Designed miniproteins, single chains, continued (4). Designs and how they scored, part 90

Each design is a single chain, and the fold is of that chain. pLDDT is the mean over its residues in the fold that is shown.

## One batch from the design tools (miniprotein)

Design m15313
Fold by ESMFold2-Fast:
Structure m15313 (fold): chain A 64 residues (1-64)
Amino acid sequence: MIELEVRDVDSDAPPTPEEIARTREALRKAGLSDEFVDALAAAGYRVVRYDPEKRRIILERPRP
């Protein structure tokens, strides 16, 4: 199982298609579906890293 960790950031820029594509490939290998990653990106979350030690994905979101 993999966990999500959300971090608030001072970034209002949405993820680029290139960032989404690269992240999808990495996370697919880690056991996540493209569908799930795309849904997170569409909601304004950016996937910035996978932590294999904790089996956790680190997400950034725009600060409200």
Scores: mean pLDDT 65

Design m15314
Fold by ESMFold2-Fast:
Structure m15314 (fold): chain A 61 residues (1-61)
Amino acid sequence: NALAWGNLADAYLRLGRFAEADKALQEALRLDPHNPDVLALAQKYRGYLSKQTLEILDRLL
């Protein structure tokens, strides 16, 4: 469930656990690449995400 992974990523981002948030966002984008809430979360925290996650995000946008 992409939304569950997105919610997990949001929680990790709020805790400053950026590596774990990054992995959760990758999983959310893999399950639903067009989820607007997940995409908005990823764009908001773009500066904290890995190169791999940014490449996925750029391919979707």
Scores: mean pLDDT 82

Design m15315
Fold by ESMFold2-Fast:
Structure m15315 (fold): chain A 60 residues (1-60)
Amino acid sequence: SSVFTLEFASKEEAERLAEELRKEYPDVEVEVEGNRLILTYDGDVRTAIGITLKAIGDSL
């Protein structure tokens, strides 16, 4: 298993992404700690999460 942490400008932004990730990847453990997102997942799910994060980044 792998752990990936993301830091956002606000707790509200972290919660918005957390909600989207929980909806798209229910097998991923998603935890919000203040303005941070902590994701715990296996190798194949990492690729899926990477795609989602890439799409969000490309939208900015």
Scores: mean pLDDT 71

Design m15316
Fold by ESMFold2-Fast:
Structure m15316 (fold): chain A 95 residues (1-95)
Amino acid sequence: PLREDPAFQREVSAAVYYIGGVVAYHHKDYEKAVEYFDKAIEADPNFAAAYTNKGKALFELGKYEEAIEYYRKALELDPENEEAKENLEKTEKAK
């Protein structure tokens, strides 16, 4: 992990934004959580957990169709992600 490594810089940025999103989500600031998860995805587009948690925040905002899209994206990156599978099924049944 070198400071000048772009992959290291992206990984650190994605992790920091992801943590910010999780903290915002726990404070029920779902709009802020979405903003942080968007930044995490921008830093690392392969960060499956950020897609799953953005979907969870969108679900809490009542944006079910958008939540479904992000759960599907998470599953494209990580097909065995049980949390994304469960949240996708739950959201499809809730609308």
Scores: mean pLDDT 83

Design m15317
Fold by ESMFold2-Fast:
Structure m15317 (fold): chain A 71 residues (1-71)
Amino acid sequence: MAPAGANLADLSLEDAAAAIKAAAEAAGNEVSDEGAREAARAALAGNGAEASRILAKAAGAAPLPAPVPPR
């Protein structure tokens, strides 16, 4: 295992982005390289939930919630 460094963090970002994009495509979702990179940034920050959220948004977002009458 290689030690972590500034350059390694940048390489990890690209590697994570590529892995996220490949996983999304394997699941039948198409994600832009920009969206995959944003998701990878969140994952590298230790926020996997946020990474999944960004990935879903980049792949076409979550389903729209049902309309709710105003109160």
Scores: mean pLDDT 65

Design m15318
Fold by ESMFold2-Fast:
Structure m15318 (fold): chain A 88 residues (1-88)
Amino acid sequence: GSSLFRKPSKEDVEKLKKMVKIIFENLGKDVPVSTLVAITLLAVGYLLQGKLDEAFKAAIDYINDLAERGLVSKEKAEKTIKEIEKLK
């Protein structure tokens, strides 16, 4: 087989794009752009390793941390996470 480092599939890239769009649409008014960029870069880092499930988990964990710190409402965080989980 070819290298353990595989180029992400088109489907995985499209799922990540949809996740990023969900995050920006739901959280973009509540958090700085730097926070949205940080979540996106973290998720992209996992995707580039072929770890789409870890990319989703990292984004979800980050959103939960934002809610725990009071930077995002718990209701908005839960809504965003549910929309992300539908992409699996």
Scores: mean pLDDT 81

Design m15319
Fold by ESMFold2-Fast:
Parts: structure tokens; sequence; C-alpha cells
Structure m15319 (fold): chain A 80 residues (1-80)
């Protein structure tokens, strides 16, 4: 889980800096890492799809603050 959480924190930092391109890169890498690092297959697929959905929303012009809030919630869930 360490690398997945790190990527999510880096995605938040990129969004706070206004770097949408870098945030999209981190979100795509995080989706891939969710599939590798989450042992529960259903959870792994669910979180990967959630991250892909957030990346699509960001590409379609979603508010970066909304994406940041969703990523913060996911990090809290992963740190349990």
Amino acid sequence: MEKLIELLEEAIEALEEGDREKALEYLREAARRALEEIEDVRRAIGEALRLIGLAIDLELGADPEEIIEELRELIEELKK
C-alpha cells in the first residue's frame, strides 16, 4: 500500500500546483498500482475503476478541488 498512497499524495500535490497533466499521470499510475497492491480482487478493481473515473473527470474539466477531496477520502480508507 505504501507506493499507492505515495502516488495519491503526489496526485494531490500536482492538482494543488495546477499541473493537471502530471496529476493525470499519477492517477493512471495509481489505478495500475491499486490492481497490484490491494490483495482483495474486488476492492482492487473497485479502487482502480474509481481512480480511472477521477482521471476521466479531470480530463473533462472537473474542478481540481473535487478530485483532491475524493483522493483524500481514498487515502484515509487505505490507511486504515
Scores: mean pLDDT 81

Design m15320
Fold by ESMFold2-Fast:
Structure m15320 (fold): chain A 85 residues (1-85)
Amino acid sequence: SSLRYPDYELGKKLFEQGRYKEAIEYYQKAIEKNPYHSESWNNLGVVLAKQGRYKEAIEYYEKAIELNPNYTKAKENLEKVKKKM
C-alpha cells in the first residue's frame, strides 16, 4: 500500500469489522508513530465510545481537537459523548 498511515488504515478496517480491541491496538500504534495525527486520536475515541468508555473517549477527542482546532467531526463526537454522561 502507498498509504502514509498504514496502522491508522488497518485500525479503520478492523473497526468496520467490529474488531474493537484490535482496532484500539492499531490506532495506539498509529499514535505512537505519529502523535500529531489527529485522526488517529479521534478514531481511538470513537472505538472507546462504542465500548461505552465515555470518559476515555472524551480525553481522546479533546486531544484530537488540541492537535487540530478545526476538526469538526471530533467536536461533534465530543458533544455526543458528553450528552451520554
Scores: mean pLDDT 89

Design m15321
Fold by ESMFold2-Fast:
Structure m15321 (fold): chain A 68 residues (1-68)
Amino acid sequence: AEEVKEEMLRRSEELIAKARAQGLDTVAALIERHTQGLLDALDRGEITPEEAKRIHDLFLEEVEAYMA
């Protein structure tokens, strides 16, 4: 479970850095908010690690497409 959280945070940090490099501070803030929401849901047992990773992966794919 902790490994999933670490991977999610690492991927979010990479995309946040790319967004900030482009001056997309609002997009960076949205990535931070989305990631924290999933981590909080995991900590509360509201979702499984597998569900959190899938939702997070889909979100990051959409954000990457938007930034391209």
Scores: mean pLDDT 85

Design m15322
Fold by ESMFold2-Fast:
Parts: structure tokens; C-alpha cells; sequence
Structure m15322 (fold): chain A 58 residues (1-58)
């Protein structure tokens, strides 16, 4: 219940951080195509959720 909310929030934060990283790299001339961007965001969100689940079980 509340744990699920924390996991979802962790995923959102991880996704936001990944998006910011992509934006910073784009400013430096390193751009990603749509498929690469989507893969990075999906992986970050999933990793964030998994990390939060482990933290909550500790």
C-alpha cells in the first residue's frame, strides 16, 4: 500500500534524473536517438523501483 507509493515515487525520481542526464549530455553535443532515450529512461525507472523495494525490505 504505502510501500507501493514509495516504489512508484522512486521510479519517477530515477526517470527524472536520467532525463536530466540526457539533457546535460545533449548540451555537450552528445545526443541520443528516440530508441536509446527510451531504453535509458525505462532502465532507470526499473532500477529505481527495484532499489526502493530492497530498501523497504531492509
Amino acid sequence: MEEEKLIEEAGKKAGAAARNGIDVRAEQGRTYDEAQRQAILEKAIQSGKEFARRELEE
Scores: mean pLDDT 77

Design m15323
Fold by ESMFold2-Fast:
Structure m15323 (fold): chain A 84 residues (1-84)
Amino acid sequence: IEKKEKAYELSIEALTSDREEIKKIVEELGKMVEEEHGVPLGEEQKKAMEEIVEEIEKEKETFTEEKIKELEEERKKFIEELKA
């Protein structure tokens, strides 16, 4: 239970993180890839990183909406079970 609660807190915190934090994570991952392959990121890779940041932001918005809906449904179900 405790591990699940912390996982939920971390997930919520990640969903509430701003774009700058996501961009920083993607930049760090890009640097690690550069070091492992020994080549600098080209223009295509830089565009891919920007697309990844945009996709993460889009997924955060979609995931947040879906998660809110799921939480509302589970809350409603929980209330109904208490009445039954």
Scores: mean pLDDT 61

Design m15324
Fold by ESMFold2-Fast:
Parts: structure tokens; C-alpha cells; sequence
Structure m15324 (fold): chain A 82 residues (1-82)
């Protein structure tokens, strides 16, 4: 939960990012986006929406990579309900 709180505030460290789902370190993920809290929240949101099915989460993220397609409030709600 501390990680989720820090993520929501944009207080990410490299160590925090390395503890996140492997979807964030896939070859198609640009390095600068790994430190973007909105990108990280969106990545976690898609992972949970697909029941930790990384392949389905990757496909959904690649089809809809923009965080603006998934409002921050919706992403935070999904993380909170875990």
C-alpha cells in the first residue's frame, strides 16, 4: 500500500519501479515511461483487469497505450480494491 500511495503522489524510485509487474519492462516499453506515474498506474490497471494474464494485458496496453483513455480515478479505484 505504501508503494501505491507513493505511485499516486508521483514519488517513485527506481527500486519501486523494479518491484512492479514485469509488463513495465517489456521491450516495447520506452525507458522514460517507466518513471511516469500515469503510465505505471495504467500498466497496473490493465494487469488487474486481465486477471494477471500478462499476454492479454500487453495486447490491451499496446492497443490503448494512452493513459488518457483510462482516467486516473478509475485506475486508482482498481488498485484500491485489491
Amino acid sequence: DKLIERLSKGELTREDVLQLPGILVEPWTPGPLLLDPNYVLTSVYFLYQNNFDLEKAKKNMQSNPSSKLVPKSVRLKSLREL
Scores: mean pLDDT 53

Design m15325
Fold by ESMFold2-Fast:
Structure m15325 (fold): chain A 67 residues (1-67)
Amino acid sequence: MEAVEKALLALLDSGKQRLSIEELVDLATERYGLSRSEAEKAARAIDVDGDGYVTEDEALAVLRKLR
């Protein structure tokens, strides 16, 4: 749970509309101290479309479910 929240915060804090899974993993590990394995699992969970990218809309949809 905490790993997914940190990955979502990393994406939203980036200010970008779209990040690759690799970019999101790097941001989550560097800024929020996630292990690479935790960050990869979290990023894949957020990538609902399975296209290898995460969008702001996907991140917001996941955040709404966690609340």
Scores: mean pLDDT 75

Design m15326
Fold by ESMFold2-Fast:
Structure m15326 (fold): chain A 72 residues (1-72)
Amino acid sequence: MSPLEYLRRLAAALRAAGATELAALVEELRRAGERDGLESPRVIALAREAEALLAADPELREKALAAVAAVK
């Protein structure tokens, strides 16, 4: 699948898992990637925000891993 389609499905899986803030960041990252490209500064900044959330919250990391597994 395309990277943008993957991000769309990942955001939906994250919402289903209850990771609503991370899902919102992934959806914003998808929109920024669609508008400005996946290598854009906005996408890089959003990816860093997602990484910081994951580093701070072990429960969020478990939900994110479940969402990634569900999309594959």
Scores: mean pLDDT 82

Design m15327
Fold by ESMFold2-Fast:
Structure m15327 (fold): chain A 55 residues (1-55)
Amino acid sequence: MEEAERLEQEGKRAVALGDYATAARYFREAAEASEDPERREQLLKSAEVAEQLAA
């Protein structure tokens, strides 16, 4: 699995467990590993939402 895909999967797993702080970190790392600008934007948005939910 590509690094970005692996990190995104870890982020989704953290969301399923309610660990939004961990999810935000994984989504941010996945965005940094992604070369697709649209995918990077989606991952950064997911990280931002997770950060807000982590409070």
Scores: mean pLDDT 82

Design m15328
Fold by ESMFold2-Fast:
Order: sequence, then C-alpha cells, then structure tokens
Structure m15328 (fold): chain A 68 residues (1-68)
Amino acid sequence: MMMELLRKKREEARKRIEESEKLVLKAFEAYDNGDIDKALEYLDKAAELSPVGDLARAVYRTVLRRLK
C-alpha cells in the first residue's frame, strides 16, 4: 500500500509538473506574440496544476505590472 501510494503520488506530480511547464512555455510564446491575455490564461492554468506554475504566474504578473 505505501509503495503504491508513493508511486501514484509521484506519477501525478510528474504529470502536473510536465503540463505546468508546457503551459509556461506557451505563455512565453504568447507574450512574444504580444498576446498578454493569452499568456496570463496559460499561467493561470499552470498555477492550478503545480507550485512551479503558481510561482511562474506570480513572477510574470509582477513583471507585467511593473512594465505596464
């Protein structure tokens, strides 16, 4: 049971991190294309998937607020 729970948690965490990283990359591409709204949407989705996405969203929002 303990080993099965650890494997399931690891697999779920890995998938969430991978999806979060993909969304952060899409946000970067949207920003380069001038689609700030799309970039924020991708970051919001990434933040829901993992702490890495949440941190990326917080940093990006802070940078955008300073740059206006």
Scores: mean pLDDT 73

Design m15329
Fold by ESMFold2-Fast:
Order: C-alpha cells, then sequence, then structure tokens
Structure m15329 (fold): chain A 81 residues (1-81)
C-alpha cells in the first residue's frame, strides 16, 4: 500500500510537469497567433485553445491563466468573426 501510494504520487507528479509544459506551449501558440492572426486560424484556434487551456490549467493548478486564456480566446472569436 505504501509502495502503491508512492508510485501513484510519482505518476501524478510527472503528469503535473507534463501539464505545466502543455500550458507553456499554449501560451507560445497564443502569442504566435496574436502576432499574425489569420481570420480562419484565429477563430478556430481561439475556440479550441479555450477548451484545452481550461482543462490543462486546472490540472496544472494554474486556473487564473486558464480563465484568462479562455476569456481572450472567446473575445477573439466574437470580435474576429
Amino acid sequence: TAAEAAAEAARAAEAAKDAEEAVEALRAVLERVRDNPEQALAVGIAEGLAGIALGVGKLAGDEEFALRLARRAARETAEGS
């Protein structure tokens, strides 16, 4: 049981690091889109990123970033269409 708990904690820690890297990757993608938004790309990415960012942000414990990203994506979609 103690060994099982330790193994699960290790897997959770590894998943958390992967989630943090995914959040950083999402930030980089958003910055790239912000520099050169194409109409179709901006709308499609904004919608997809909002969902992914919320999930990944919660998993990583960065809900403030997830909410900020989702709001920006929603605004881009509404204003860009």
Scores: mean pLDDT 58

Design m15330
Fold by ESMFold2-Fast:
Structure m15330 (fold): chain A 83 residues (1-83)
Amino acid sequence: VDEGLKLMQEGKYEEAIEKYKTALAADPRNAESWNNLGVTLWFLGKYEESKEYYRQALELDPNFLEAKTNLELVMKSMGKEEE
């Protein structure tokens, strides 16, 4: 997770995506990895894909405040004010 965040901060978004996908292959119930995939796709401007991964994180952990907040922000970036 931290390694993926570092890759994202360096603008290596595809490498970050591969890192998080590898983490999810090892633990597909890892809500943090789903959330981090969403954040990475948001930086790429892929808002629909980002939204789907935040939804996956929230399906696994409905109390994941960061994923909930990120979902609201991506929806706002897509021109939606209500989610």
Scores: mean pLDDT 77

Design m15331
Fold by ESMFold2-Fast:
Structure m15331 (fold): chain A 94 residues (1-94)
Amino acid sequence: SRQEANRIETSALFLILVAQVSLDLGDKETALQSLKAAKELAERLGELTGNEELAKEAVEKLDKAIEALKKGDIEAAKKYALEAGKVIKKLAEA
C-alpha cells in the first residue's frame, strides 16, 4: 500500500540520517548497523512498489557505502549513503 511504502521510506531515510551522524561522530558500529537496516528496508520497498531497477540501484549504493565504511573510507561511505537516500525517495514515489 502507499501508506506502508511511505512508512518504510521514512524509516529507511531516518536510518541513513543516523548512519551519516554516526560517521561524523566516529561511531562505525552504529553506522554499519544503520546502513544494513536501510538496505533491508530498500529491498522490502522494492518488493512493495515493484520497481526492481530503482530497488537494485538503492541496494547497490548501500552495499558500496558498507564496503567503503569497512575499508575506512568515511567520505565515500557518506557519499554512497546520501545517493542511496535519493534513490529510496524516488523508489517510494514510483
Scores: mean pLDDT 87

Design m15332
Fold by ESMFold2-Fast:
Structure m15332 (fold): chain A 70 residues (1-70)
Amino acid sequence: MEELRKKMEEEVQKAVDRIKEATAKSPEDANKALEEFRKLVEKGLEIPETRDVAMKGGAEAAKIFAEARK
């Protein structure tokens, strides 16, 4: 249970970092990274123990994407 949540937290953090790097390269790369991250979040939302982690990651990614658009 705790191991699954920690694993998801690590994967979400890694995906958020990928979005930051992709956003700095191009909008196309950023959109592709965001789509892959969305799939990860959907998978995490299906598991009650990882839902909170998935939602936090999603909010962080949305913030990064919005900031890059400015």
Scores: mean pLDDT 74

Design m15333
Fold by ESMFold2-Fast:
Structure m15333 (fold): chain A 97 residues (1-97)
Amino acid sequence: MSAEELLKKGKEALEKGDYKSAVKYFEEAIEKAKKEGDLVLEARAKFYLSIALSKLGKYKEALKYAQEALDLARKAGDDVLVVGAASVLTATKSKLK
């Protein structure tokens, strides 16, 4: 299965509220994107992973991946993903004390 196909399956699971399956698909997408050197796909997968982790109440892990997604999006020059990742980072921080 391709990294892009895994990202698609993860997004479908996220839409259906299957956050545990979404996490697994996004983690697999991240590993494949890293092997291919695709910074945009890695950032996108980490962005969606942070959303899925937040939905599961795993706010510390969600914060870590949202920050990593933001850093990668900035490095890749993906302004849309930078805004998205920054928004998720802010929302996730509001769930922590």
Scores: mean pLDDT 86

Design m15334
Fold by ESMFold2-Fast:
Formats: C-alpha cells, sequence, structure tokens
Structure m15334 (fold): chain A 108 residues (1-108)
C-alpha cells in the first residue's frame, strides 16, 4: 500500500510544503489555492481512490475516501478556506500560522 505525506505550513506571508520529506517549497501568499493544490498533488503523484487524513497541529481533524484528483482539490480547498472558491488567495485563508499533515493512502 503506497502512502504519500504532505507537510504544509501556512503563515501570513507564505505557504511552505514538502512531499514525502523531500525538498521544502515556498509559495507566495498571492497564489490561488486551487493552483497550489494542483501543484502539490502533481508532486505527490497518487493513484485514486485514496484515504485522505488531515492533521492540524498534530491532531486528526478530517478523514474521507476520495475517488479523484478534482474531488481531492475541492475537499482540501474547502477544508483550508471554508469555501468552494478555488480562486481564493493563500493570504485570505482563515487558518494562519497552522501546520498541516495531509496523509494520502492509496486504496486497492
Amino acid sequence: MRVKVINLKITEDSVEYSVDGGEVKTVSADELIGNVLEDILKDANVKFPVLLEVFEDGKLVYVEVINSEEELIRRLAGFLSGSLDLSIKLKDLPNLNKEYVIKLTELP
């Protein structure tokens, strides 16, 4: 079973992320959440369906089985922004100074 782990740190000025303990990438707070999530998931390169687990500051806050990349992007954007609008900028996210771990387990 393949597992991908995305570490995501949201600050007032930027978002930092890494996939599977790889290189930390920094994204400008002016970027759109939908575009950033597409780039993160391209780097993660998971096969669907996946079990999505979201940890906020080390606590499990969300669990769902996701059947497509488009569904995953919408779920993550909705969770992070509280909105279905993928055109929200990272600087306009409500949950600043939070650390997230997004665990994606490929299902059979």
Scores: mean pLDDT 78

Design m15335
Fold by ESMFold2-Fast:
Structure m15335 (fold): chain A 55 residues (1-55)
Amino acid sequence: SPIDEALALFREEARRRGLEDDPRVQESGRTLRALLETLSEELQRRFLAHLKSVA
């Protein structure tokens, strides 16, 4: 799903920065999932496309 792909990119960026084990970063990932779940599927796909363009 677009949500799972966006969260995978978020976790990879966190790992690249050495922040994968930071509790605040892990909480931010959970907050991001909750936020994305409130968006329409079109907005979820647009957000994922944006993340792919800047990653």
Scores: mean pLDDT 81

Design m15336
Fold by ESMFold2-Fast:
Structure m15336 (fold): chain A 63 residues (1-63)
Amino acid sequence: GPSEEELEREVRESLARAAIAADLRLLGPEAAARTARREAERLEAEGYTELAAELRAEAERLA
């Protein structure tokens, strides 16, 4: 089964994507892009460099 580190990454990814989706629905793509960039910075600081890169790409797509 998944390791504890893999499960922690999945939880962080799910929460970040949920926040981005909520802002997209309620505030629009510019706000969602700002949230994606903020989440990417936080995740990179926590060592989730690959996930952070994915969220930066999503921010560029939204803006």
Scores: mean pLDDT 86

Design m15337
Fold by ESMFold2-Fast:
Structure m15337 (fold): chain A 73 residues (1-73)
Amino acid sequence: ERRFATATAAASAGPVTITLTLELPEDKPARIFVGVGTKGPVTIETKQEGNRVTATVTSPPDAAVASAVAELV
């Protein structure tokens, strides 16, 4: 289950991608809040398909934690 994702810092070069998937009780638009515990620049992309919300977070290799919360509007 990927409601919350945790990424441990790695010694490898390259960005870390964390994907969070949330299933909503209804097929309605939702407001999505994404929190990321990491250093450096972060790219966040959210996508909603019906009652499924996918948040993709791309960060430097020392990414620590990402969490997402979806709220129905």
Scores: mean pLDDT 59

Design m15338
Fold by ESMFold2-Fast:
Structure m15338 (fold): chain A 80 residues (1-80)
Amino acid sequence: KKVEITLISGKVITVEYTDDSTVAEVIKKILEKAELSEEEREALEELAEKYKHLTVAELEENTGLSLNEIIREFIKLYRS
């Protein structure tokens, strides 16, 4: 699977993951791959902590949202 995330800068990041990947693992890949603003980094780190106990599949099932949608909504909450 792949997740595409649109950053506040308008830059799109693509990371690969499996259904067994934890939310924290996917967020770590995004943080390593992307040049992020402080707000984006902070938002993603909070998201990873909040859902660190869940796999991507579990989070998607529990919310009814894709990981991409969840990440985008979370980042939007930190826009000024």
Scores: mean pLDDT 75

Design m15339
Fold by ESMFold2-Fast:
Structure m15339 (fold): chain A 80 residues (1-80)
Amino acid sequence: SEEELRRQAEELERSVKETLENFKKTGSGLDYIILGLEIAALDALAMVAEQKGFTEIADRLRELAEQYREEYKKLVEELK
């Protein structure tokens, strides 16, 4: 349902933010891996939302995925 999908989106948004903040504090390789997986999950959930016609949810999730993908890319460059 739209309500269920919105709830999942809100939970994932909280989780990805927490993971990024934890990685910035600890430098943990596990948090780095989890962050990548959470970004992929944002993209997947956006696709599901779009297929169901929930364009507002899909747009929000895509914006979040893009923002976190840019942050993730910066972290990758710092490791090289």
Scores: mean pLDDT 82

Design m15340
Fold by ESMFold2-Fast:
Structure m15340 (fold): chain A 62 residues (1-62)
Amino acid sequence: SWEELIEELRRLAEESPNPAARVVARAGVHDLELAKEEGASEEELIEAGRRGLAATRAVGQA
């Protein structure tokens, strides 16, 4: 669910040992919160959450 995705992003924003990953995860949380307030569908929130997690995991790998 999108709620599981935002909670994982919140966890990474607070607990990731990589400072850059924490910044990207915080941005992902912010994007999801804005999308929800703007009336995004559950499908759109799930896709945004998946993109946020992918971006967070990719930090330092490219």
Scores: mean pLDDT 81

Design m15341
Fold by ESMFold2-Fast:
Structure m15341 (fold): chain A 105 residues (1-105)
Amino acid sequence: DEARIGRIKGKLSALIAVARVEKLSLQPLIDALRAAGFDRLADLIERAYETGVFDQELGDELDELLRGLSPAQLAEIEAILDAYIATLSPDLQETVEVLSTTPPQ
C-alpha cells in the first residue's frame, strides 16, 4: 500500500523531528514496535533519534523495509505510531500532522 507507506514515513520523520526539538522520549514507541516484532524498524528510529539525521540513505532503508512488509504489518505499524501520537499534547499532535504531510525537500 503506497499511500500507507507514505503516511508511515511522514509520521516517523515528523515524530523524530518533534521529539528531538521538544526533548520527548521515543522509548514508548520503540518498545511497542519491538514488542510487535518490528525490531529493525525500532533500530532505525532509535538511530535517527540519537543522531538527529533523517537523510536520503535512512529514508531509502526505511522504504525498503516497509515495502517488504505485508498490508497487515503496515496497518499494525501505523496503529502503533497513531497510539504514540495520541499520547502527545494536542498542540504537538497538530505539529506532527502538519510536518508528516509536508513533502520532503
Scores: mean pLDDT 82

Design m15342
Fold by ESMFold2-Fast:
Structure m15342 (fold): chain A 71 residues (1-71)
Amino acid sequence: MEEEVERLIEKGREALKQGNYEEAKRYFDRAIELDPDNAEAHALRGVAYYHLGKTEEADADFAKADEIVAA
């Protein structure tokens, strides 16, 4: 499970580097489905949402990532 989550985050990061924000978001969606409290996946999905112009969703993901790290 953790290995699959890390793989999905890695693929999402690759998609972000290529400017494929919709693809990146889908990888992070899958990572969060497997590990809902993964701060890195929430933060990176926030980055993808921000680039897609979905500021409200980006802010929610950044807030969730901060909450997880602060716990």
Scores: mean pLDDT 85

Design m15343
Fold by ESMFold2-Fast:
Structure m15343 (fold): chain A 91 residues (1-91)
Amino acid sequence: FAEAWNNLGAVLHNQGRLDEAEEAYREAIRLKPDFAEAWNNLGAVLYNQGRLDEAEEAYREAERLSPRGIHPNTIDGYVKIGINDLKRAIN
């Protein structure tokens, strides 16, 4: 299901298969549009592909869906880290 696609994307991303990872994360989002973790992971893949504007959009969606997570494993910190990396790449 959506989480299985997200997990597949993570495996593909770790293997450097960025195009296939993107497809897997987009499928996870298609099945569950409010899947903040998949949006954050999509942002990371897009950033690694040099698609900075699209990466920022994906990170922003992840933050919108999980803006104040207090759970130790929330993506809120990851979204902010990704956005900061994007800002460093631009400036």
Scores: mean pLDDT 73

Design m15344
Fold by ESMFold2-Fast:
Structure m15344 (fold): chain A 60 residues (1-60)
Amino acid sequence: VSPEERARLLAEYERRLEELEREYQEALARGDLARVREVEERAIRLARELQERLTGEPVE
């Protein structure tokens, strides 16, 4: 596994997760629970994809 590719994937996903975290906090501050829920679902999906790509092996 190439360390450069691994670092690149981590950096991209970390950036996306940070953006989602900021949106989550902004939605909470505004009291927009619907938006909070959407951001939470997106974060869960991103985390799942990140785990699969980082391990390089899907569950089977």
Scores: mean pLDDT 76

Design m15345
Fold by ESMFold2-Fast:
Structure m15345 (fold): chain A 90 residues (1-90)
Amino acid sequence: MDKIKELETEFNEALDRLAQALDAGAPVEEVRRLFKRILEIDKEIEKLAGPSSTIANKVVAAALLVVGRGVELGDTRYPEAFTEAMKEVK
């Protein structure tokens, strides 16, 4: 199904953008927005194809990158950005 393949491509691109943003020291607001997009794409894939452990594991890995960056910087806004994104995409 072409739509699922497009969403999987967008999901992987969103993961790459998040990793690049974190590496570049992007503002927490941008990191939150990128992580929210990852969650939104995951939710849309789940609606079309059902739950996937592969996608879920990638979301967890992305969350760990955000939290890990916050720990590295001593900046609590990064784990807060994770919590806010999760709250908005329920």
Scores: mean pLDDT 78

Design m15346
Fold by ESMFold2-Fast:
Structure m15346 (fold): chain A 64 residues (1-64)
Amino acid sequence: TATAAAHAAALAARAARAGDGERASFYSVGNGAMGGKPELGEKAGRAAVAGDADRAEQLAREAA
């Protein structure tokens, strides 16, 4: 759902900003699976692991 995807995006962005790439990737991948756009979820996860929290959040929301 869009709400679940937005929540996962926020968690991914928070983890990325905290330097926790593993947790950020987990939330981003889960968001893609729930949101129905897995390619964007994967890109969000990659951005989160790279430390680009704003990009990760944007892509995760788009994945919803």
Scores: mean pLDDT 65

Design m15347
Fold by ESMFold2-Fast:
Structure m15347 (fold): chain A 97 residues (1-97)
Amino acid sequence: LEARKSPRSEELQKLEKLLDELERRLEELLAAGAGAEEVLEEFEKFRERVSEIDEETAKVVGKLIEAMKEMLEEGWPLALAVGVLLGMLRIELAVKK
């Protein structure tokens, strides 16, 4: 309602669209048998795009990238690690609504 008075709701919509695009790209990469390096590169690009909109959310993405690296080193399946990070990002954006 008052979102028209502030760009915040538009920022959230942009973040949600970027997350939807990331999720689609990651699904395509995983279906093609892409490795952890390609997936991590997509998350880093997502973090950079998010930082142009909301620096605090970009910091959260950075921490999740570090957590994903730890999960992969501990032998978690790549698809599961990706799913966990995407879920955490969805929760982060939902809390900001």
Scores: mean pLDDT 79

Design m15348
Fold by ESMFold2-Fast:
Structure m15348 (fold): chain A 78 residues (1-78)
Amino acid sequence: AAEEALKEAEEAETPEEAAKAAARAAVAAVGEGLPPAIGGALAAIGEALQGELEGKPEEGAEKAKEAAIRAAEAAVEG
């Protein structure tokens, strides 16, 4: 599950997909008790939304992907 979330985060092409991947990473982290991974997933969602609001959706998507990847990596590694 966590490795799948990491792959989805890396392959996300839109802020929406990046946020979805981050949410999956957060769910995986809950079972492992990794609060930083959950925080990273929420930050990814916020970053994607901020990019949309500023008219920079591609930049928001890239930042969201980076945060989602970090959250998923934390979930995978423990």
Scores: mean pLDDT 64

Design m15349
Fold by ESMFold2-Fast:
Structure m15349 (fold): chain A 75 residues (1-75)
Amino acid sequence: MENLKKGEQLYKKGIEAEKNGDYETAADYFLEAGLYYLQSGDREKAGFAFGKAIEAYQKAGYSLTEAEVRVREAL
């Protein structure tokens, strides 16, 4: 499944960015991964990826509300 595979690749890039302390880049990768998981029909993986994006945006200095809006606007 093309969308699932792309989501997995982006999620791994998010984990790598998070390990390097690049939280904004990590959040963007987790957000993109979640969108691909959602397109593949994997709602559970999409939910986890969006949750990771919100956490990473907060670590990057965004408020919870700003992080939630960024994820919601991408849906």
Scores: mean pLDDT 84

